Designed miniproteins, single chains, continued (3). Designs and how they scored, part 94

Each design is a single chain, and the fold is of that chain. pLDDT is the mean over its residues in the fold that is shown.

## One batch from the design tools (miniprotein)

Design m11254
Fold by ESMFold2-Fast:
Structure m11254 (fold): chain A 68 residues (1-68)
Amino acid sequence: MEEKIKEIEEEVRELIEKGVPLEEVERFALQRMLEQLSDPSLSEEEKKEFAERVAEKMRELFEEYKKK
């Protein structure tokens, strides 16, 4: 789970650094999150924790970049 959160964070940072529009980056992050949440091997508890942690990381990243 931590690995997937870091994977999404790294992918989002990479897209931002490449100059991809923030709207597309936000859509990408949401899509990646939904893909993980649709994984039937994850428990309901794991899915909730994953969604909360991804949302927190994305908020921090987008706030920093939009501030620019």
Scores: mean pLDDT 75

Design m11255
Fold by ESMFold2-Fast:
Structure m11255 (fold): chain A 92 residues (1-92)
Amino acid sequence: MVTYGPAISEAERAELLALYAQVLAPLQADPTNLSPEVEAQQARMVALADRVSEAERPAVEAALREALKKHFPELYAKLEAMDAEAAALAAA
């Protein structure tokens, strides 16, 4: 049985990106000692991400990647290197 996933609105997508940027730094610094506010933001982010349909997922992932590039360029560079390695392997 296929479950029809709900789509997210543009406003919800913008909120997801904002929450991702806000939550990512505290999670990297100390994932075990999150404040209640950060935990609530993370839960809201996960709930919004779960509402993204399979058809919308690549666009949302691309937007999250741009947010990562803006706020964490070193981590983004590492992910790009991994993607390049995966692409080279796929081409072989």
Scores: mean pLDDT 68

Design m11256
Fold by ESMFold2-Fast:
Structure m11256 (fold): chain A 80 residues (1-80)
Amino acid sequence: MEEKIEEAMKKAVEEVKPKAEELEPDNTVENRIKLMEETLRIFFARLEELAKKYGAEEEVKRLKEEIEQAFARQKAALAA
C-alpha cells in the first residue's frame, strides 16, 4: 500500500506541474505565493482521492495538516 501511495504522489506531482506552468507568475513574490497555494490545493485533492482508494486516508490527512501548518508559519514569518 505504501508503495502505491508513493507512486500516486509522484503521478499527482506530474499532473499538477503542467497546470502550474500555465499560471506562470514568475516576477512577483505575491504571484509566486498564489501559485504555490494553488499547486498545494490541487496536490492535496489528488492525495485525498488516492488515500481513500488505498486505505491511507488517516496518514495522508496527518501529513496534509503538518504541511498546512508549516506553510502557514512560513507565510506568517514573511508578513511584515
Scores: mean pLDDT 67

Design m11257
Fold by ESMFold2-Fast:
Structure m11257 (fold): chain A 66 residues (1-66)
Amino acid sequence: MRREAVSEDGAIRAVVEDGRLTLEPLTADIESARVASDGRLLVRVRGSDRVYVVDPQTGEITVVPA
């Protein structure tokens, strides 16, 4: 099953297909990604002060202030 989500600001897209998460930069480069203690990815985008929280099972993206 394929799941796809775009961040609310349109900066990144997450695609989950066959258990694989792929992050795609749309408007800016991905600067860093790290795994949080709960298994979610914390993604930073170049030129943004926001943190993008990505669920690796669903692809859902939550944009949070830094």
Scores: mean pLDDT 78

Design m11258
Fold by ESMFold2-Fast:
Structure m11258 (fold): chain A 98 residues (1-98)
Amino acid sequence: MVTEDSAERLISMVRITLGSYLAANRKKGITPDTVIPREELEELFELIEETVRNSVRDEELREKALEAIREAREEVLAKPEVTYRDVADAVLEALEKV
């Protein structure tokens, strides 16, 4: 079983990554409720996965977190229109279950 502190740190780092993406794209008019183009969604999910790979040293936690993110990605990409809020909510909810 993973320590609670390790999972909490992972969630915090993913929140920072999501916030940085939103801030970087502010000039493009992207808000939490803006529909994100599919290409940018794929780039955002890759950035989240890279954050997990670079931040998690425990192999079991890393594999569980990447699986949770993959499931969240499949869920949101099934929607015809996806917002930043949809991505953030799905990813953070999935990671809280790890």
Scores: mean pLDDT 77

Design m11259
Fold by ESMFold2-Fast:
Structure m11259 (fold): chain A 84 residues (1-84)
Amino acid sequence: MSVEEAMKEVDELKERMLELLKAKDYEGAAREGMRIGTYFGLTLAEKNASPEDVQNFKAALAKLLREEKAPESLIKLVEADSKL
């Protein structure tokens, strides 16, 4: 796989996450955010979504991270009002 092909796939995941956020599908958006990378997904949501949508996205993402048994430190960062 070329680097250019990998970058296109990442861009498609970003666009899909944002479309799901606009559709109020916070659980679907959180899944795509995890695929991109939790920090990158969170940053993308905070930059492009309303504060209300960001809060709902963070809640859905934290729930999915708990189901996947992610580190507690990562879950706390997602639930907090800070990016890191």
Scores: mean pLDDT 74

Design m11260
Fold by ESMFold2-Fast:
Structure m11260 (fold): chain A 87 residues (1-87)
Amino acid sequence: DSQIRRLQQLIDRDPDNYQTWVDLGRQYHQQGRYDLSIQYYQRAIDIDPDNWRAWGLLSGSYYQQGRLDLGNQYLRQMMGIRRRQRS
């Protein structure tokens, strides 16, 4: 996929770009590759653990895998961060 190739090139140039890791994870989530989307969302969280959007996306991928316990855990984490940021 040309979109995934472009995102991988962006990561090679700037591995600290949180948004590119999120976009790459989202592409794999859309392909049903939840194992890969989880890895990329976790990388985004490693870069910015206070970015509530990545926690929400991670939760969604766990829900798609049927991992409801982890999905609920990360959804609560997302909501807590979002509330603290008043967003």
Scores: mean pLDDT 86

Design m11261
Fold by ESMFold2-Fast:
Structure m11261 (fold): chain A 55 residues (1-55)
Amino acid sequence: SMDDQLSQALNQASQVLPPDVFAQLGQRVLDALRSGDRQARQQVFQELQQLIQQS
């Protein structure tokens, strides 16, 4: 599921991103999960993947 993909990406990000960047991104992931909006979840997932790839 998208939530499983988000959780996995967030876990990977915690290992590669600086703590301050991860904290900001983690808040956005939580907001997207709470919204119940598929588009919000997809947007945050794309941002997570982009930041992981840039690390």
Scores: mean pLDDT 77

Design m11262
Fold by ESMFold2-Fast:
Structure m11262 (fold): chain A 64 residues (1-64)
Amino acid sequence: GLLSRKSGEAAARAGEEGSAAGAATAAWDHQKYDGPNPGGRAAVEAGARGDAAGAAEHALQGSE
């Protein structure tokens, strides 16, 4: 589900606060333990480019 994972929920929360890096890091870190997901990787890349909205959206949509 979109927000059924703790990583997705944490990423959405950080994204709401305008923290692209926080959203990307939360999604990536949790996926390292629960299994790799393409959304986490895309979120990290978007966060590196300063795209807070893109980072949060990738974390939410690409995970499941």
Scores: mean pLDDT 56

Design m11263
Fold by ESMFold2-Fast:
Structure m11263 (fold): chain A 80 residues (1-80)
Amino acid sequence: SSEEVAEVLEQAETLIANIKKAIKENDKVALSVLVIQAEKLLEKIEKLLKDPALSPEEKEQLRKKKKELEEEVAKAKALI
């Protein structure tokens, strides 16, 4: 649903911000927890991308946020 897409995009944006903050603060404990949370959200995004009820525009928004989140997770993993 559009509501679920909006919620997932907001959760991804929050996680990206929290990962960036934890990287800046060199908080490896926070990064380990945030990476696990981000990987779970990435799995949820993948499932939503397979939903035929979603519009092409909603899928494009999810793909862009997925890429941003994957990039931040990769940076976090390099520090753990």
Scores: mean pLDDT 89

Design m11264
Fold by ESMFold2-Fast:
Structure m11264 (fold): chain A 65 residues (1-65)
Amino acid sequence: MSSFVGALLRAIGALIDGGPAVRINEVDGRPVLEPSSPSEELGLEQLREAARQAMAGKPVRLEAP
């Protein structure tokens, strides 16, 4: 089912509470996630993992590096 936006927003909320910092920029009127450093590239991978877990209907769990 398509609940990607809802799952993504929930994952971002969980990451804000204790996850890595991720920057969201607008490109051609669309939101785009961009890393500003190598450490933020790891943050993007954590965000993708959190979104995947949320979409699977599982609780979001992120391991500290």
Scores: mean pLDDT 54

Design m11265
Fold by ESMFold2-Fast:
Structure m11265 (fold): chain A 93 residues (1-93)
Amino acid sequence: GSIKNLSEEEIKEAEELAKKYGVPPLLLLHVLDMLVQLDKEPSEELENSLRAFLEGVVPEELREPLLEAALEFAKEKGLEKSVEFLERLRKEL
């Protein structure tokens, strides 16, 4: 999908995190784009879309490292609402 919520600098940071955690950059970019939107405009629909993406599109072996990469980014950027969502999701996976 199109990346709409990340700056060029944040895209580069996401690519570096993807390499660090051993996840495909495009999967991380998509998750981070949705997390930035979720922090700005929280909704159950977007939370459910993120959950469905992780459970339906992301291979099981990549879910934990992808979630850890996303959590590191969200904490560094101060995306407090997205951090709360990711910590909840981590307990359910």
Scores: mean pLDDT 85

Design m11266
Fold by ESMFold2-Fast:
Structure m11266 (fold): chain A 112 residues (1-112)
Amino acid sequence: VLDLAVKISVAGARGDAKTAAEYTKKALETNAPPILLLPMIDGLIRAGLPGVAYVLAKWTGDPLAIKRAEEALAKVDSLTPEEIELLKWIVENYKGVIKETAEEVLKRFGED
């Protein structure tokens, strides 16, 4: 999971939303505790996936990560196709806070 966080950070530095989304999906598929996803949130924001960053930040419960992701999400008028695909996959495969937050983000942008 930590190696995936590094790969997401590198993708973020390059603005590579597709690669960041792919590695985020792999990280989620490991069933790692939410706290282990915390290091990838800034990378997701930089990669242009603020909605995904917000979903993960809310799931970790970290107030600073939530604030940064909310601020990033507020600056975008639409979600990328990669972000929409990943959020819909989360809604289909997860339950609880992560699903509810993903549904909230999709609804905010009319993608539900």
Scores: mean pLDDT 80

Design m11267
Fold by ESMFold2-Fast:
Structure m11267 (fold): chain A 84 residues (1-84)
Amino acid sequence: SLEELANEFLELLRKAAEEAGIPKDVVQAFLEGLQKKLSGMTEEERAKLYKELIERIKQVAGDPEALLAFLRELAKEFGVEVPE
């Protein structure tokens, strides 16, 4: 379900960000951008985006620099300013 995908993504992001020492304000900016992006999407498009985000986070979870760059890049793409 969409709710299960969203919960899986959020838990994966929380764990990866915590382990990588990503600043909370960066994670918050990313999540605000993601919510803005999701608000304009259908349930099918939201499910596809969550699946893609889950796979990408799994790829960068062990690399703090790659994870930080990924979160900043997507937040900017979603139209949200990321703190330095």
Scores: mean pLDDT 82

Design m11268
Fold by ESMFold2-Fast:
Structure m11268 (fold): chain A 82 residues (1-82)
Amino acid sequence: LLKPNEELAELLKTVGLTKEELSLSEIIQALFDYFKKNKLFVPGSSKADLSGTKLGKLFGKKEIDINDIPGIVEEILKHVEL
């Protein structure tokens, strides 16, 4: 199980995920819920626009490919304690 850092934990709370320790799959699902809730999906593409979002600031990215699950995992692991 992974423990999100303070910034990631605050973001996950916005989509109802309040557990102290989470599986990687739970964090990934919560990020996709975040994309949906904030209308970040770019129509006709596999992209989510993170510009101007707290998630974009946290990851240091303006845009992410939602099909690049390994890349999403690498970003998550930078913001978890284990």
Scores: mean pLDDT 82

Design m11269
Fold by ESMFold2-Fast:
Structure m11269 (fold): chain A 65 residues (1-65)
Amino acid sequence: KEEEIKQLEKEMAELSKKATDVMNEIRAARAAGAPKETIDALIKKYDELVKEMVEVRRKYLELKS
């Protein structure tokens, strides 16, 4: 259980970093005048990462209960 909590904490940190990286990619793409399709794809990727973070957080809270 303790190892599982530690692993979920690590996963949350990794997902947070990936989400930050995608946000930076969105900003760079907008600054470069990238096509709408490219920006929309990056936004979808960000939304998927947020969904994964919510799921990992749910599991983390369940294990702490």
Scores: mean pLDDT 83

Design m11270
Fold by ESMFold2-Fast:
Structure m11270 (fold): chain A 70 residues (1-70)
Amino acid sequence: MEEVKKKIEEVKKRADEVAARGTPQEASALRNAVKAAEDYVKKGDTENAELVIRQAEKLIADVEARVAAA
């Protein structure tokens, strides 16, 4: 659980950096993913929290690639 929380913090920081260079819509999508992971952690659902974190990491990478290509 603690490792999942640490990963959420890392993903939040990366999402903030990407959101600063992206659109409000991209920021919203990333925020929603991070918030969902945090909600799962609060519920004690570590498995779903890890899944959502992985999805957020993929989303960040995809957004970074698109922003860099623009």
Scores: mean pLDDT 76

Design m11271
Fold by ESMFold2-Fast:
Structure m11271 (fold): chain A 97 residues (1-97)
Amino acid sequence: SEIDEILKKYGIDPSYFTDEQKEKILSKTTPEEIVKLAMKALFYRQLGLVDEARELAKELLKIIDPESEDEAVYIGLGIGFTREEALELYKEVKKEK
């Protein structure tokens, strides 16, 4: 899968995403743009720039538009967030729609 190769190139495990999530990503933006956004969020998280990383993660969640809390958790874990942090971000994104 093209998106799996792009995710691996940027050190993201493709198993964090379902095939349906990958198709949804491809329908809304290019895989390269999603990976760049995800990598930027992960990088800011690693630098301790938590607020900036959270804002980028919220933008990523808005683009992917996960259908369930479990989908949002898998996305959040893939970019260096905890389950609890991912659930909080998902709830915030839902309120902003």
Scores: mean pLDDT 73

Design m11272
Fold by ESMFold2-Fast:
Structure m11272 (fold): chain A 88 residues (1-88)
Amino acid sequence: MQTQIALMVVNILNDGRIRNMPVPQIQQTITRRMAAAGYDVVSISLNGDNRLTGFTVRYNGVTYSFNRDQIGQMVLDALNQADQLALQ
């Protein structure tokens, strides 16, 4: 679940049309797309390069909070999962 939430946000940001938006529009777009998937976005933090530094979401009454290091680890975990599938 946590990895899927992090990947959803990262995939939204990997859309070149979204990455080139001003920060408020990026935050609004992530919030809207996450809400459509059933997630309530509490906070989103981006740096000057429009990279995720943190976010917090609620799903089924559970709060999930991610800092920069956790987001980086989740991306690595997703790459490792992709490598495992490619080797099968």
Scores: mean pLDDT 69

Design m11273
Fold by ESMFold2-Fast:
Structure m11273 (fold): chain A 104 residues (1-104)
Amino acid sequence: TNVATSDPIVVSGAGTFTVLVTQQSGTAPVTVTVSYTDPAGTVHTSPPLVLNKGESGLYTVDLAAGTYTFTVTATASSGTNTILTSVYLNGVEVGSATLTTKPV
């Protein structure tokens, strides 16, 4: 199993947070989960999103004012797969990361 985890994306604010995940390249389906740590230190995790090449998924959550740390994890059974991640706050991009799952 090939796993990649993004660097933490730290965002401060209030409102609607949207995490856009896109499988840019690769041939294997990728299962993506979005996690965020709230100001109390509690970790919340999205339902899994299954993406094929060129597909995108969204995770949206409404949050009170605070500093939140977002992390994206991608898992694939095979191959080299590249996932693009963008975090939006109230429709404005506030952070991004690129993940690559690779064979061990």
Scores: mean pLDDT 84

Design m11274
Fold by ESMFold2-Fast:
Structure m11274 (fold): chain A 85 residues (1-85)
Amino acid sequence: MAEQKKLQETLEKIGRIFGEVMTEAYEANDKETMEEALRQGRALSAELIKDYMEKGTLTEEQIAEYLARAEALRDKFLARIEEKK
């Protein structure tokens, strides 16, 4: 139960990070960045789920790494959107 909760909380955090990118891209009418952010967010979430299914657990280091990757992608996409304004 605790491990499944960690997975769910991490997926929700990733969803919020990419949701921010999706909103900004939509407001900027940047369909390419919106589609790429959706694809990358789904891929990252799928990788996280696969790791959990293979190992039955998520370490704090793995959670931090996935969140850092999501934040790095967000920062890159937001910078790209801002350049188009």
Scores: mean pLDDT 83

Design m11275
Fold by ESMFold2-Fast:
Structure m11275 (fold): chain A 76 residues (1-76)
Amino acid sequence: MEEARQAAEEAAKRQADKLKEAVDKGASVEELEKIAQETQQTFSQLAEQLPSLREELLQAAQNAVGSAKKAAEALA
């Protein structure tokens, strides 16, 4: 259980870093949307494997997708 939680935290950090890097590089709205979709897919898969953390993982995915959409809107 602790290992699974650590994996989820590491995945969240990597996706957040990826989003920041893309924004800093001047990524297009389409690229930011792709990162949001990848984040959602990754956390959905983790939620299927870790039912006890499902709600927390889905919430983290929603927050990451929201951040990516907000960044895309700022570029538009």
Scores: mean pLDDT 71

Design m11276
Fold by ESMFold2-Fast:
Structure m11276 (fold): chain A 72 residues (1-72)
Amino acid sequence: TITVTVTLPDGTVVTLTLTLGASDTVASARKEAASGTVVSAMAIRGADGRYYVRVEVVYADGTVETSEAVLP
């Protein structure tokens, strides 16, 4: 299980949980904040055996921000 926590500019905290089984290579989750901001996260198991987590934040005004992390 991978937990992603995102703090938005207005101070709102959004938490997403990604659950991957032993045979899963991809998991994704999405949550909408009260402000209309949408937070999406995706975890992909890479060829090197690591998990690559990509987080996308789509603000109510249509602005998009992305961030990435690698887990062993």
Scores: mean pLDDT 77

Design m11277
Fold by ESMFold2-Fast:
Structure m11277 (fold): chain A 58 residues (1-58)
Amino acid sequence: APAQAVDLLQKELGLSREAAERAAALLQAGHTREAADVGGVSEKQARGAAEALRALGL
């Protein structure tokens, strides 16, 4: 995942760097539920993060 996506997930969802890297890759692949599970966040929070990443072209 791009560093900008990882940084956004750490700031927006409070994830560790390792969890943010895994979650970012899953969100970019469209696996929102799995990203939520990895991040320990709700699916709604993961969907919001996915929309933010798309808005930034990430």
Scores: mean pLDDT 81

Design m11278
Fold by ESMFold2-Fast:
Structure m11278 (fold): chain A 83 residues (1-83)
Amino acid sequence: SMEEIKAELEELIKEADELIEENKDNPEIVKKLEEVKREARETLERIEAGELSEEEALRELMHIEGKLVAIKATIVSEKRKKS
């Protein structure tokens, strides 16, 4: 549903904020996480404006989730190299 998509976008923003605080000493990671937050906020604004169908909103959500997963994989990889 559109309500579930909106809730997932809000959770992505929250998770990105938490990761920014945990990785504030890594400006490249922070920059990528800020981009994820920006794209999620822009998608929420487009949903509220009635500019996206549920199918289009789901595609945008999946795209943004994929970006966050890739960033999280990079963080894990870098932490493993330091250990």
Scores: mean pLDDT 85

Design m11279
Fold by ESMFold2-Fast:
Structure m11279 (fold): chain A 76 residues (1-76)
Amino acid sequence: SEFERLKAEALAALRAGDLEAAAALARQIHALPSASEEELQALLREMERVGRERVAELVAKGDPEVLEALKEPAAS
């Protein structure tokens, strides 16, 4: 339940382009003792899809720095 809530909030923040909020929520999810590796991988795949859509929008606007930021996961 908490995992699903944080996942929804992280994806919403990512769609809104709030990378700091998305990163903070992703860190909270990683810190959850109840989150499985499979759940974390599923979340990363969803975030990759949402991030790809956002990257396409930002590439159309000609911002390569944002492209590089989205390639590197905030947790690294």
Scores: mean pLDDT 71

Design m11280
Fold by ESMFold2-Fast:
Structure m11280 (fold): chain A 76 residues (1-76)
Amino acid sequence: LEEEAKKALEEALEVLRKVPEEKLREAGEKAEKRVGTSTSPEAIRKALDAMAEEVPELKEAAEKAKEALDAAEKIK
């Protein structure tokens, strides 16, 4: 489970490396605007959705990150 979550995160990071820095900055601003400083799992999911909406290239990375978050939540 943890290894599966790490693998999904690594795949998300590889996709992120292909996105221009300017687009990552725009996505970050959009996410911050939607969730502020909240770090709850729900807020993180909303932030990922906001980033994917602003930068479509991040949609795949956001989905993989949400999969990693879901896998991590199953571990107690």
Scores: mean pLDDT 68

Design m11281
Fold by ESMFold2-Fast:
Structure m11281 (fold): chain A 68 residues (1-68)
Amino acid sequence: LSPELAARLVRAEVRRLAPGVPEAALEAIQTAVRDRDLARVRELVDGLPVDEATRARIIAGAEAALAA
């Protein structure tokens, strides 16, 4: 899976799990995934107004997408 496609899929998943997340936050997460910067993905996801289980799902999804 290309980093560009992985980034787009992760952005779509974040929007699905947290519809109220601002567009700027979605764009920042997409950029971090595209750049394979998992530390930055974790920082950005920690700032989201979602529960810990949802944050864990997003992070696991980003790791899986980048591994594919």
Scores: mean pLDDT 82

Design m11282
Fold by ESMFold2-Fast:
Structure m11282 (fold): chain A 106 residues (1-106)
Amino acid sequence: SAEVELLAEGIALLEEDVRLTLRAEDGRVVLDIEAPARASDATLDGIGLILEGLLPALRELNELGLPDGREQSFELKGGTSPEEARALAEEIKATLEAWIAEARAR
């Protein structure tokens, strides 16, 4: 999907480690991003692509309303290969799709 391609490209651009945390809070999904205080331009560009790739699923979850207490963290290592970045992108997408399916089933 276009979202997986954006996530994979963004993760592959990271030169430093970044942690993504998705949390359900006050009936919406909150995204926390932990990055180094002096991240490279490539890491900042990578974060931008990751946000773009997450946006459709985050909008869907906010419209559906996710139950509070859901949390998932992903360690995105700097220097991740394109193949590893794609696997992580697919894992992130699968997690969000599972949350959307659960929200729709209630």
Scores: mean pLDDT 85

Design m11283
Fold by ESMFold2-Fast:
Structure m11283 (fold): chain A 54 residues (1-54)
Amino acid sequence: AEPERAPSEEELQKALAVAAELGLTGEASMALDLDGDGVVDGRDLLALYRRHTA
């Protein structure tokens, strides 16, 4: 089971690297809104990282 703590800066940086590899930057960053709250934040980036690496 994964910890439910807030993502660390290192985890966010890794998530951003994955987003860049997927081309989800600039205007495309709204595709990172994986929880549908209309805001792209660390939770969306961490979720993307986990989906990509798991």
Scores: mean pLDDT 58

Design m11284
Fold by ESMFold2-Fast:
Parts: structure tokens; sequence; C-alpha cells
Structure m11284 (fold): chain A 90 residues (1-90)
């Protein structure tokens, strides 16, 4: 699935921004991706896909909270996990 490969790439890019100290950009990007994931989930007729997309959205939202708190290590861990899970689903 190209969709899940795209979210894996976005998660890695946000992690890179966080590691570069660009926390405000990383936070805003993570929240934007979470919003997109929730929108796609709302239109999905596949319950398994919907649950997976909502879980990804929650992970990006948790990463954004970690970034807002300055917890770069936690945010990067969450984003890398999201990327791995998305790639396995692709």
Amino acid sequence: SELFRTFARLARRIAELAEEGRLGEAESFALMVASILRQIASKSEDEEEKEFLLRLAETFEEAARALAAGDVERAVELLRRAAEEAEEKA
C-alpha cells in the first residue's frame, strides 16, 4: 500500500526534524499528519484499516505532546515505531 509507505516516510521525516532541534515544525507536522489519518479513517469501510489508522493518529498525537514537552527521545521513539508499523501494513 502506497498510503502506508507514505505515512512511514512522514513519520521518519518528523523524527529527523525533532533530532535536528526543529521541535515546533516537528510538532505542527505530527498534528497535521494525525488530522489526515483521522480523516482517512472516517471514510474507511474496513474496520481493521480504520482501527489501524486511528492507532497511527494517536501515536502521532502522542509524539506531538512529547515534542511540546521537549521530550525528543520519546517523540523519536514513537515516530520510529509508527514508521515500522506502517511499513509492515504496506
Scores: mean pLDDT 89

Design m11285
Fold by ESMFold2-Fast:
Structure m11285 (fold): chain A 92 residues (1-92)
Amino acid sequence: SEYEKREEEAFEKIRALVEAGISVREWYRFLALQENPQASDEEIDAKIANLMAKAKEAYPELTDEELEEMLMEEFRKQVEEAEELLEKRKKE
């Protein structure tokens, strides 16, 4: 239940950022900071670069812009699904 409370607070903040129209890179940065608030900019940038490189290997035919749009749509869906699961769990 302690972890569920932290996830709930994180999702409320994530929702506000999605509504503000943040980029994929800002999303990854936010997630990295939530995992380790003490992480250096260098460590965060390296993690983002690695995630983007893996995505590009999976979809080599997409432009960088098309890849970022696809990843943003995926993040929006994941946030909505996570909030639905959290609300269902609260109802019990």
Scores: mean pLDDT 69

Design m11286
Fold by ESMFold2-Fast:
Structure m11286 (fold): chain A 76 residues (1-76)
Amino acid sequence: KLKELAEQYEKEADKAMEKGDYRTAARNYIKAAQLYKLLGDNEKASKFYEKAAEAYRKMGQENVAKYFESLAKKLK
């Protein structure tokens, strides 16, 4: 089910962040955000786009981070 898949991507992203694998973390947070958006959970979708932005910022990808922060803001 889509909710269980979104929760799995969230867990994989959190593990990747703990390991400093920011690229994998960002990718999985984006997938979680997209699935929560499909489920109508815009609050969680916004949260995970913000976490993806944090991962990109840690990679020095400031413009990409700002893009995902913009996506998160549109869901609030």
Scores: mean pLDDT 87

Design m11287
Fold by ESMFold2-Fast:
Structure m11287 (fold): chain A 55 residues (1-55)
Amino acid sequence: GPTRLTPEQEAIRLETIRWTTRQLAELPADASLDQVAAISQAAADRYRAALAAAA
C-alpha cells in the first residue's frame, strides 16, 4: 500500500471527518468546550471502531 493510509482507511477517515463536521454544524457557535470535546471523543471512538471492523 502507500506510505500512508490504504484507500479503505482513507475512506473511513473521510467519512469520520464528514460525520464530525455535521455534528459540529448542529452546535451553536457559542457551544461549550464540553460539547465540542464530546463530539471529538465520539469521532475518535467511531474512527477506531471503523478501522478495527475494516481490519
Scores: mean pLDDT 80

Design m11288
Fold by ESMFold2-Fast:
Structure m11288 (fold): chain A 111 residues (1-111)
Amino acid sequence: SEGVKELFNKVKEELEKIFTPEQYKLIKDALDALLAGRIDEAVEIFSKLPLDVQAKFIGILTKVLLESKDKEVLEEVIQMLERLADAFEAKGMETMARLLRTAINILKEKL
């Protein structure tokens, strides 16, 4: 979806301002894998990040997504994030799954 790509480009722009170049590269690679439907690859990349970096990422993601005016694009992104949360849970990454599910619930309140 073009709208999903545009929204994730806004996320990437905010991430670049906050994270180190090394952290940004990993998060960008994970988001690109997620956009391509390579969910397990995205989980593997995120698993390399410290929990505090992951929490900051989820916070920025949530903030940018909440600014979206396109409900259909937001709904598509929520479905994608639900698949990612399920994959985190399946890999035993319970803290990351919980943080992402909290973000998903906040986003669903906007729908």
Scores: mean pLDDT 87

